# Ledger of designs, part 46: designed miniproteins, single chains, continued (3)

Each design is a single chain, and the fold is of that chain. pLDDT is the mean over its residues in the fold that is shown.

## One batch from the design tools (miniprotein)

Design m9590
Fold by ESMFold2-Fast:
Structure m9590 (fold): chain A 76 residues (1-76)
Amino acid sequence: MEEIEKLVEQARELGDRFLKVLSKIPKEKRDELFKKFSEVMNEFAKAIGNGDIDKAKEYLEKMRELLQEAERLAKE
């Protein structure tokens, strides 16, 4: 129970940070990254709903990778 709550909170924080960074990215790259991030968030939600903690952790890591890519593009 506590582990699921922590994963959900981490996903929420990553999503908030991702949206803030998106405003600094060119529109074409922004739309592509937003779509990829949304798809990963949907898969994370399904994993949480199924109680698949290992899969949820995997998608959370993919969210972090997409945030890092967004932060990289925002610095260009």
Scores: mean pLDDT 83

Design m9591
Fold by ESMFold2-Fast:
Structure m9591 (fold): chain A 80 residues (1-80)
Amino acid sequence: MITKEEIKEAIKKFTGKDEVTGAQLAAILRREFGLPVTPLEVQELLEKKYGIKNIATPITIDEAADIAMELLKKYGLEVE
């Protein structure tokens, strides 16, 4: 089971910052969690949940973790 805290830690280690772009989040999900996610899938969820239309817009680690949890669930992985 993948926790929201594990996702936040992965993002923070990848970026060294408390923010991330949707494009970076897609790369992290592919590299660290093995998910075949595309930047387009991340962008669609960002627009749906937060109204963010530009994938280069920085989001908080908490917002990014919420998007990641939705994608993990979509790909059949158990999240907490």
Scores: mean pLDDT 80

Design m9592
Fold by ESMFold2-Fast:
Structure m9592 (fold): chain A 65 residues (1-65)
Amino acid sequence: SELTRAQILLNVHQIALATEQALLARAKADPSTPQAVIDALEAAVAATQARIQELQARVEQLQQE
């Protein structure tokens, strides 16, 4: 169903967010990491968070029907 698909995608993106946050923390802990790499990881985290918000709204909408 569309609800099941949205829930699976939400779970996948939540796992991706955890991985991206771990990579960002590792990059920030290493003083040799170029700022461009940190900026790219921060952008990836922000993009994944926005996607999660969209999927949460979609799940809520589908659950009301």
Scores: mean pLDDT 89

Design m9593
Fold by ESMFold2-Fast:
Structure m9593 (fold): chain A 80 residues (1-80)
Amino acid sequence: MTEKEKEAQELIKKADEAERSGNYKEAGDLYTQAAEKLKDKPYEVAIAYYRAADSYRKAGDTEKAQEMLEKAREASIKAL
């Protein structure tokens, strides 16, 4: 794995832990950071943004959830 991929995996682990603890805003922020590290992998970027969107939605941040869904859709198109 590249160094950025390794950093992204650590961010995802932290985000998963935040989700399990009910810290949804922190989880959304961490998934977003992971997606930014994975910029060269559209499929993984899409997944990370979808997870961020779900986390922000659970946190009640509908604006950020919508922004993350739009980013996930864009990444999904690039993954084709």
Scores: mean pLDDT 84

Design m9594
Fold by ESMFold2-Fast:
Structure m9594 (fold): chain A 106 residues (1-106)
Amino acid sequence: LPAAAAPQTAALEGPSGYTGESVNTPDSAHSTLYDADGNLVAEVVARRDGTVTVTFYDANGNVVAVYTFQLPTPALSAFAIREADGNLRVVVGGAETTVLTVPSAT
């Protein structure tokens, strides 16, 4: 199959220099978000059972918050972006596309 690209490694710069990457597998989709200093800020794991887990990290790499969502349809792709208001926008693709807004945790 020509991979209509889920971006394996796409640098997407947000308004404050945040960058994001996404990787898709048959069982899950992973998206990672980094701040302007290259620190891991958030990780999104979207699974085939529709479970979406968003994990936030502090500047020292400690987990500060975990949010879990249950979607009605299987998740096949995920992408995270930091919005200008500081919230995390998570786009989950599958049979339907779902957009989640997750408040920033610090």
Scores: mean pLDDT 67

Design m9595
Fold by ESMFold2-Fast:
Structure m9595 (fold): chain A 73 residues (1-73)
Amino acid sequence: STSTQRQQAIVQFRVMSLIVEQELLIKTGKLTDQKKQQLISDLESVKKEAQKLNASPSILEKVDSAIAALKSS
């Protein structure tokens, strides 16, 4: 439905916003342990929303990659 498509678009926007924030913090050397934990928490929350909405596998893969990168740094 158009409503579901709108919700999927909002979730995609949130995922992209969090990834951009992550990249900016890494590039500026401002990724603190507190900000890392906050980003992981936010990414895990948006992943749950994406799964409930049956968002595309590519969005889930992007979230998983971002979480893995944060946990390995």
Scores: mean pLDDT 84

Design m9596
Fold by ESMFold2-Fast:
Structure m9596 (fold): chain A 61 residues (1-61)
Amino acid sequence: EEEIREQARLIVKALLDMGYTKEEALEVLRRAVDIATQLHPERREYYERLLKAAEEILKEE
């Protein structure tokens, strides 16, 4: 739980530091999670939780 949130924070920070807006960062993450889930369906729950944590962090920022 806490580990997933920390990873989400690092990813969000990296995207924002690269110049993406909050909306663009979220779209990039949604697209990446969709692709990752197709390639690694056994990790679907992890990717869903990661995306949810990232969405929550972006709403707080």
Scores: mean pLDDT 79

Design m9597
Fold by ESMFold2-Fast:
Structure m9597 (fold): chain A 90 residues (1-90)
Amino acid sequence: MSDRAALQFAIHALEETLAAVEATPDAAAGRELAVRVLSSLLQFLREQGASEELLALIEDTLAAVRAAPSKAALLAVLRQGRAQLEAMLA
């Protein structure tokens, strides 16, 4: 896929993940869901030959998600990741 298409796909995936995490009952459930979605996204983007910059940003977001101590911190990490992807698109 094109770099722009990969970026737009990743932005949409993070928006969907944010909405899903907000609906989870606690940080543990939200983290498990976010890890699952971001891990699948990272694998898909690698298979599509996405840029190293995009892959690194998703890897960093996944690491920050794993380290998030609360649901609020988890949501903040996902919002930051989305904002960084949107900045790459601009």
Scores: mean pLDDT 87

Design m9598
Fold by ESMFold2-Fast:
Structure m9598 (fold): chain A 56 residues (1-56)
Amino acid sequence: SRIEQLKKAAADAQAQAKKLRELAEQNPENRDLYLGGAKNGEALAAYFAAQAAALE
């Protein structure tokens, strides 16, 4: 269903954001770049989760 697709998209975005936060810790020279990507992924995950909730 569309709800299941949106929930999966939210979960995938959260997983990518977590990986980027780990990369930020391992690569201090590029920390701000990875953290920016992680924050964007977290916002995208929240957006997909909200869209799924709106359809329930």
Scores: mean pLDDT 87

Design m9599
Fold by ESMFold2-Fast:
Structure m9599 (fold): chain A 68 residues (1-68)
Amino acid sequence: MELEKEMEAAAEKVIAAGRAVRAGEAAPALSAEDFAKALVYMEKRENRERPEELRSEEEKKIIEELKK
């Protein structure tokens, strides 16, 4: 699943950036799209859903692709 791999990669980037900051190292820049993908990935992994009003436009696009 192509989108699933992209979301997993985004989550990995967010985790790596967090570790770098915690270690006092420079973190790579993350886009809003990377954050949206990571959030959707985590939500799906936890088997929970958030109200649509709490979702960004990027998250809604990702969810629409996942419906197929």
Scores: mean pLDDT 70

Design m9600
Fold by ESMFold2-Fast:
Structure m9600 (fold): chain A 92 residues (1-92)
Amino acid sequence: SSRELAEQALEELEELIRQLEAGKISAEEAAERTLEIVEEVLPHLSPEEAKELVGRVLRLIELMLKLGEEEAAEELARRLEPLLQEKGEELR
């Protein structure tokens, strides 16, 4: 089920946000894990589920910027852009 994939991905991203905020992982590690999650699940999600996932990813990027991790945030955004553009047709 795409919903089960979406829920698991959202939970994993929320855990990454918590670990990054607590200083338990690096911004680079959080970025790489986020990319792996998005690459694996995004193609299989409905437009509504994809929008939820994108929202959680944007929260992670905002946290990176707040922590001064601008380089990691910019790299993550650039690497995500092609994946988000492909889904953008479904989210419009």
Scores: mean pLDDT 84

Design m9601
Fold by ESMFold2-Fast:
Structure m9601 (fold): chain A 94 residues (1-94)
Amino acid sequence: SMEELLKELQKKIQEIADSTKLSEEEKEILQRYLVEMLLLTEDAIRRGESFEAIAARLDALLAKYKAEGVSERVAAALEQAHELLLEFARRVAE
């Protein structure tokens, strides 16, 4: 079910990109971010890391992407994806 939940989360984040009317280049940034977040979260859960540790790693990844000087629209999409994945990580890491 974790693989199914991750695929569903990915589709939901792609839907956010479509609704925010991101350009193809902006969608590529969001997709790259999503892949890195999902792999990071999966690895951390497999290692038995606490939710607090996972949250700190996700916060650092968001900060890294925002530091690249992304547009306000992309930043908003990244923040929405981050919130969704924090909720997912909290539920799975329990």
Scores: mean pLDDT 78

Design m9602
Fold by ESMFold2-Fast:
Structure m9602 (fold): chain A 86 residues (1-86)
Amino acid sequence: GDGDEGVRLALEAVRLARQGDEDRAARLLEEAGRLAVRAARRGDLVGARRVILVLEQGRRVARDQGLTRAARLADRAIRRAREALR
């Protein structure tokens, strides 16, 4: 489902961020965020929360690596997903 796919994409984004690949990491963080929003809107609150946890990991890794664009995009994705859970 959207939650499981979002977790997979967010984990790949964390891996790419660790490698310093900001452009790919940013794209996957944004896509994972969209999947978290879709999961939340469909009532998969557990799936949406799982994606948010991995997005938070991605944001931390991006900050640690100095990937400012990816970190800001992850922060935005996390905010949108949390709003969809309300």
Scores: mean pLDDT 91

Design m9603
Fold by ESMFold2-Fast:
Structure m9603 (fold): chain A 92 residues (1-92)
Amino acid sequence: AAAHRQALRAAVDALAAVSSPETAKEIRGLGDRLLQAIDAGNTREAAILSTALAMVAVAESIMEKDPEKQKAILDNTRAVLRAAAALEAAVQ
């Protein structure tokens, strides 16, 4: 479980690093709340926060004009969602 929490935090940080500063702040905030929801066993809240984070990241990718950065945002978004699912499986 600890390794899965670190993986989720690392994935969120990586997504934030390839996003605009404004979006990075929102992603980190949603990521922290997502980690807390998963640790609390709040499956509904975790699903809502995962969806919100994915929507924020997709919006960022649509506004990004550099194809390499668009790809990095989408790839890192996928990594966050995979890490969150792995943590949920590990704590249930």
Scores: mean pLDDT 86

Design m9604
Fold by ESMFold2-Fast:
Structure m9604 (fold): chain A 81 residues (1-81)
Amino acid sequence: SLLSGREVLDGVRELFERAVAEGLSHEEIKERLLAYLREVRPRVAPEHHIELALLEGAVRSSRSAEELAADLEALERHLAT
């Protein structure tokens, strides 16, 4: 079955929280999250591709775990609408 934007965001959130708990650097966190997003891209439902692109952009542009956490929360609010 195809993944929704919310399901992808939930996966990113879980990986992010785990990586932070492991004490990974922000660059290592970004690498793990981007690898996950590349892996799931073919399984994302077409109507959610814009959400996937926004999520990839947020991860790539983030300079800190705090900035990324705030961006993920903003995207979560967008998807709840």
Scores: mean pLDDT 83

Design m9605
Fold by ESMFold2-Fast:
Structure m9605 (fold): chain A 92 residues (1-92)
Amino acid sequence: MTLAEKKEEFEREAAKAGVEFVEEVPLLSDEEIEKINAEVLERLKEGRYDAKFPVRLVADSGEEVTLLYGLTEEAKARLEELRKAAAEREAE
């Protein structure tokens, strides 16, 4: 697959998950991506849904790109509802 094809495939899966493309960023290492994703997960647990996470895409040619994704407004609302429901379960 080309980078364009991998972007289109990821965009289709991202849309199902309630995330959208924000911007292309400088190439990040796997370690940097894992660290940022761990921080994003913690921010999401705190209700900070403005957090953005990097995704590294690699073409069959070896060409690489790192893209930033963020949650849609609909996904942010959904996660806030799930967070409140989880808090209510802990209170029971």
Scores: mean pLDDT 74

Design m9606
Fold by ESMFold2-Fast:
Structure m9606 (fold): chain A 56 residues (1-56)
Amino acid sequence: GVEEATEKAREAAARAREALRAGDAQTFGDHANEGWRAGVEGGSEEALRLAEEAGA
């Protein structure tokens, strides 16, 4: 549901930000895409915002 999508996107965004700080572009991209997909699938505006903040 929307709540699950938001949580998943938030976790993915956090992992993406950590990867970006570590200079791991591949892991950053993987997690950013995961967050974007979770937001789209769940229809959550908050999840989409979190994914966009992560650079998805």
Scores: mean pLDDT 69

Design m9607
Fold by ESMFold2-Fast:
Structure m9607 (fold): chain A 100 residues (1-100)
Amino acid sequence: SMEEEAIKEVEKLLLELYLRLQAVAPQLSPAAQAEVDALLTQMANIVRETVKTGDVKGGLERLIALLERLAALLEAEGLSDAAQFVRDVAARLKEILEKL
């Protein structure tokens, strides 16, 4: 279904996000590392809830909001390339949302 394909694409994008963030983790302050970990945990919770409820639109809207917060945090830490990658992921989720 369109919803199942959307969930798979979101999971793939979030895995790519996780791997990119692991690469920049040593450049983050301890406070920023804790906040990134909290945001990633919230994103994982939203994906699990979305799979259970089938509310793909609501799940995508919440993920986009968390990605925008994550991008702002990375920008504040001086990680502009990582912040841009997160913004690109958010833009891709917005494209998926618009097609549902």
Scores: mean pLDDT 87

Design m9608
Fold by ESMFold2-Fast:
Structure m9608 (fold): chain A 61 residues (1-61)
Amino acid sequence: SAADAARAAQAARGGLQMLEDLGVDNPEARAHFEAALAAGEAGDAATARRHLLQGLSALGL
């Protein structure tokens, strides 16, 4: 849904901000959060969620 896509985009923005604020050098996680943000902003909740999970996995979460 559009609401799910919007929530995924917010989560992706939060992930990117956290990586920057904490100085975490993890290009794989960053790339996945960037892809999740783009998908979420495009209304693709499923793709956004997939990339969010892959970004978290790259962080060992």
Scores: mean pLDDT 87

Design m9609
Fold by ESMFold2-Fast:
Structure m9609 (fold): chain A 79 residues (1-79)
Amino acid sequence: SGEERALEMSKKILEIIEKNEENEEKLKEELKEFLKETLDGSEEEYEEAAEETVRWYKENKEEFEKAKEEIEKILKEKE
């Protein structure tokens, strides 16, 4: 389902963020590469989306941890 695909995409984005927590340039690069491979769009759209994701993470670290826990919980409880 589309919801499963959205959860898998969200999980992958969170994994990329966690992997590159201490390096914003690498975080942005890996997010951009993931978006380029996953979505149909322009280079500018991928750049903007990656930058917005990095900004959100920097401003909302507590919310990031909560979102990560929720997604991990949902994925673990999937039958």
Scores: mean pLDDT 74

Design m9610
Fold by ESMFold2-Fast:
Structure m9610 (fold): chain A 84 residues (1-84)
Amino acid sequence: SKSAALERMAKEIFGGEEKEIREITSEAGIANLNDSLSEIAEKVSEMLQRQGRLSRNREAHPEELDELEEKWKKLMELRNKLKG
């Protein structure tokens, strides 16, 4: 059950590629968790920076920022689930 839950979370974040899911949920994937999470975190950070630049011209796109924050929250949940 725990493994299945981790696979579902990884599938949502990584776009459903089975190879990536299996790597993340394996012992080797967990051992390299920092690298995998850093790559995703970097992509999320790039999206947030881009959104921030666009928002500065009009001082508000709170709905779009909320969507990106939700994606970050899911990433943190995956990290905590794999750690615990």
Scores: mean pLDDT 54

Design m9611
Fold by ESMFold2-Fast:
Structure m9611 (fold): chain A 91 residues (1-91)
Amino acid sequence: MLDELARKAIEYSEKAIEAGKKGDDKKAEEYIKKAVEYLRKLGASDSEIKLARDLLKKAVEAASKGDDLTAEIELGMVKIIIGVQLLVARR
């Protein structure tokens, strides 16, 4: 179900940020990889995958430095990308 793929992409994106806040770089990278995998299953293009991965890496880095505002903005952009892919995949 496409909704479940989108939900998993969001779930792992949020887990990546939480791992970043805790300084767990290895776990953050693992969660970014999973989030991107679910986004690819939703039909995202290579360009969209690259953009989402770059945004998640920036969000994790910001979170690890205590820059919660930047982390939330970057995560918000990833959630928009996932939402748009879900909307396109359902049409």
Scores: mean pLDDT 85

Design m9612
Fold by ESMFold2-Fast:
Structure m9612 (fold): chain A 68 residues (1-68)
Amino acid sequence: SEEEKLLENLERLEELFEWYRSHRRWDGMRRIRDTLLAKAEEARKKGLEEVAEKLERKAREIDEQIAS
């Protein structure tokens, strides 16, 4: 399903985020945030509001870590 595909993408992006974070690659972390926001927009267009919320929440968490 589209929901399952987006959740699998979220899991992969979380793994990639941890790699960038461990290597202090802030540009990579920002790219993951931007990708999450783009995926959230895609989810909203498909009516997958709960998935969109999860993606947006992860993007906000990344933003907070970059700003700190």
Scores: mean pLDDT 83

Design m9613
Fold by ESMFold2-Fast:
Structure m9613 (fold): chain A 82 residues (1-82)
Amino acid sequence: MEVKGEGEVSAQGNSPDGITAKAKGIATGSGKGKVIGKSQTDKGHKGFSSFTVVVKTDDQAKQAAAQAAARALVQALKNLLE
C-alpha cells in the first residue's frame, strides 16, 4: 500500500547576512514501512542557499518522521552556513 500526502516545512535563521531557509521536497511511503524523499535546492540571494522539502504522506506517523528529517536537514544547513 502506498502512502501519499503533502506538507511544507520552513525555517529561519539569523547570521550577519540573515539566513532564510525553506524546506520543500517530495516523500512517499509504502505499507512496508519505507519512506522515500526527494529534495530541491535553490540558491538564495547574496549567495545563500534555500532548500525545499515537501512531504507527501497519508500516514500521520510517517508525515511526522519526514517532517522531523526535513527539520534536521535545515538545522544541518544552518550550522554549515554559520
Scores: mean pLDDT 43

Design m9614
Fold by ESMFold2-Fast:
Structure m9614 (fold): chain A 75 residues (1-75)
Amino acid sequence: KKEEIIKKLEKVFEEMAEKARSPEELSKYAKEVQELVDELKKLLKDEEVLDIVDELMAKMIEKMYERWLKEGKLR
């Protein structure tokens, strides 16, 4: 159950990194993230939720950076 929510969070973060280009889309992703985090807090302790979010953010940053380097200005 909690694992399903975590996987959904991962997906939302990845979609956000890849496709969020407008204020409306950003707002939609932010809303989904908030809902999923709220659901996680009902199932897990704040400490555990923070750890999960930190890991997902780190993973997202790595993927964004990698794509930026590939897609970006250096070949």
Scores: mean pLDDT 72

Design m9615
Fold by ESMFold2-Fast:
Structure m9615 (fold): chain A 94 residues (1-94)
Amino acid sequence: SGEERAREAAERAYRAAERALEAGRKSKDPKARLAAEMGAGAAYLAAGVARALLRRGAPGEDAARVGELGARVGEAAARGAEEGGGEAALRAAG
């Protein structure tokens, strides 16, 4: 269950990163785009780290926590950019 949770968390973080990049790409606000790119970067890193931890035999719970943190950051950045506020997007990414 821990390994499955970690795999799902990594996939969620990856999808969150892609969503954040797409939201940033659609925004013409430089601050919203920057926040989305930062959130996407964090989510991509977390997805990669979670997968690397699983490949190296780390506890699934530890890998899941990393993936879940990245997913939340990416999802917050995506929502901020989608809501159209550069200042709000930067706060969401932080």
Scores: mean pLDDT 84

Design m9616
Fold by ESMFold2-Fast:
Structure m9616 (fold): chain A 64 residues (1-64)
Amino acid sequence: GPSKEELELAEKAAARGALEALEADPSMSVDQVRAVGRETAARELVKRGVPEERAREAAEIAAS
């Protein structure tokens, strides 16, 4: 599973992505905002060298 450091990074990235999405389109549903948060977190972890499968797992945990 993801490390504590990877989870903390995913949580920060997910929150940032969700906030930016909601600021751009305040009509987004909760599910749409969560999906953007998950995508943002996974993308940021992959950019930092985390394997895609682990990045996706961390993003799902962080966005829940």
Scores: mean pLDDT 84

Design m9617
Fold by ESMFold2-Fast:
Formats: C-alpha cells, structure tokens, sequence
Structure m9617 (fold): chain A 63 residues (1-63)
C-alpha cells in the first residue's frame, strides 16, 4: 500500500491484548488486510531478530 495507516507496533499491541489472535483477526481489528499484518510481522522478525510466532507473542507480552 502507498499510504499504510498502521505500524508494526500496532500488531504487537494487539498481540499483547490478544496473544492467540490470528493474522486475519488482527487485520480485522486494525482495519487492514491479512497481507499487511504479515508484512508488519516480517518487519518485526527482522528488526527484533525473532524466529517464531511463540517468540513474537512473548516479545509482545513483555512490552
């Protein structure tokens, strides 16, 4: 998207509140596509050197 209205941090904040949320559910809650959520997750994995969904959720819960 040319003008993304959401940030990777928005996905982390949602996972902190709803650690079992799927990418599709996060997309619905943030008003974005599942593809956008996956792009944000990939960005977080690269930036924070995380390798799994379990590590991503653990990171979000420590915020």
Amino acid sequence: AAYPKTKPRDVLLLLQSFPRATNKEIGVLLGVSEKTVKSHIASIFAEKNLQSRVELVAYALQL
Scores: mean pLDDT 79

Design m9618
Fold by ESMFold2-Fast:
Structure m9618 (fold): chain A 71 residues (1-71)
Amino acid sequence: SAEEINAAGRAAAEAGRAGDAAGVRKALTQMRDSGAGPATVAAAGWEAARVASTEEARRAKLDEMRRAQLA
């Protein structure tokens, strides 16, 4: 169903944010098994990667700021 596909897509983004590659793969598989077409699965995979990159950059900036406090 569309609800199952949407829920799996959100799970993929959440796994991406957490750096959980296995979780992303599992969620994308769930989207496919719920009837999502290849383009929809690919879009969800891209979004998970984008979210992961954004969160990694945010953490890196916070770490940089913490190090600067002790310089």
Scores: mean pLDDT 82

Design m9619
Fold by ESMFold2-Fast:
Structure m9619 (fold): chain A 94 residues (1-94)
Amino acid sequence: MSEAEKEANELLLKGAEAFKAGDYVTALRLFLEAAKILRDAGLPLSGAALNVLRAGLGSPEAVFLSEEDRKKLAEAFAQLPEEEQAEARRIVAA
């Protein structure tokens, strides 16, 4: 596993734990950072990270999430800085 894959996987694990704890803002930021690392390394993006970012954007493409999780992720996404929101939109659109 490359260093980029290791770093991204550590962030994905932390993001999943934040999500389980109900810290949706931290989860979104960690998943966004993991997706950026993978993209910049030319590696496949995490389906889990993409799914959570899609839910934050209110995308119907997000799957395997409850209505409550989708609502909480969308509310948390609106709390992110505009720069982070724009980066998430770029990653999901690519």
Scores: mean pLDDT 83

Design m9620
Fold by ESMFold2-Fast:
Structure m9620 (fold): chain A 98 residues (1-98)
Amino acid sequence: SEKIQKSSQQTARPTVLKLKLNKDGSLQVEVVSGNKPTGIYIQVNDAKPVRLDENGNATIKNVPSGKNHVAIAQGPVLLYDEDLDLKEGDEKTIEIKP
């Protein structure tokens, strides 16, 4: 890598995920734009990883309000690994590039 550099425009195809934390502690995850990649797993804190379905949706239960560690992977490739402040009733968007 490190050869082609084009700046400042276009049509990259990131996958954009919407995350909504419900007041019951369920986190709704939805692909809202870009590609719907296959084999994507989301893990919040120490919970069991949840796979995105064929429609780009997943629901993760028992997510507390506040700071949560979110990891997203496709097979051995880690696509996202950050702390997110998730507040009940709020929606957040994140971008991944599988």
Scores: mean pLDDT 75

Design m9621
Fold by ESMFold2-Fast:
Structure m9621 (fold): chain A 89 residues (1-89)
Amino acid sequence: PQALLDQDLAVLRDYFADDKRVQAILDKIAAIPDLEKRFRILLTLSTLLIVDGVGNTLLTRSGVDEAEVQAWREKQKEIIYKKAEELLK
């Protein structure tokens, strides 16, 4: 599945073009020859897409506090960044 990992890397680079922290992690992934390690880091970063999707969905619902949703999103993103950075070691 090397071709799928390369495609996922390209998609994440494009989606997170303005996210300096994601770009730094993706740059480090490109230098890793270990396919399993690359996959684990890409899988971890892909959960940022789920956080964005869930957060955006929650913001469209009645009775939801926007500030609470944004605080939850920032918390989840920080956890994901830390997990991906830990996997790079």
Scores: mean pLDDT 79

Design m9622
Fold by ESMFold2-Fast:
Structure m9622 (fold): chain A 62 residues (1-62)
Amino acid sequence: GERRVYEAQVGDKTVVVTLDGDTATITVRDANGNVLSEAVLPAAVGEALARREAGDALRQVA
């Protein structure tokens, strides 16, 4: 499908990547639930960046 969601736990941080058509939204949260960073990127760039930040911990959840 066009819409895909990935999640990863990286230490005490949570990384969520939402791919919707040609757009990727990457959100990183700390252990307290505070948003450390949020980026909107082209889908291919966002997916590659999320893998770089989360590595093998990145899992597709939707």
Scores: mean pLDDT 74

Design m9623
Fold by ESMFold2-Fast:
Structure m9623 (fold): chain A 68 residues (1-68)
Amino acid sequence: MMSREEALELARRRAAEFLAAQPNPSQEELSAWGRAMFEELVARGIPEEEAERIVAGVLVEMLDALAA
């Protein structure tokens, strides 16, 4: 079972890879990324509520990076 710390690290790594490939993502692309990341975390054994919190937090970090 993946730990919360490992899940957060994985989500941040996936976010960095996504933004490197698509530096100006649309709202649809961000939503699609969030759904895919949530599904990956749940498939890896992270509880749904925890996966939702991790994905939401990383999406906020991504939006802050895009606004800077």
Scores: mean pLDDT 85

Design m9624
Fold by ESMFold2-Fast:
Structure m9624 (fold): chain A 91 residues (1-91)
Amino acid sequence: SLTEVDEKELKEKAIKIAEEAAKAISENPEREKLIEQLEEAKKKADPEMAKIIDLVIKALKEPDFEKTLEYLKKALELQIEAIAKKKIELK
């Protein structure tokens, strides 16, 4: 099972990834193309994955860095929770 220590480590890594992604988004000249690709992926995704993709799209559309970071952190948190659930089912 996923321990509290493992969950903390994964969430700490997720925060760092979200910060790096938020910076990359602010500097990305292909932002619009990425949004279009994510919107297409969202249409074909299951409901849980669609929520994660929607948060990433919101982050990409958001001009405020702090709000972009918040959307990305939430998306990664949901992704970690989905992975944790899958690991429990496999044990």
Scores: mean pLDDT 71

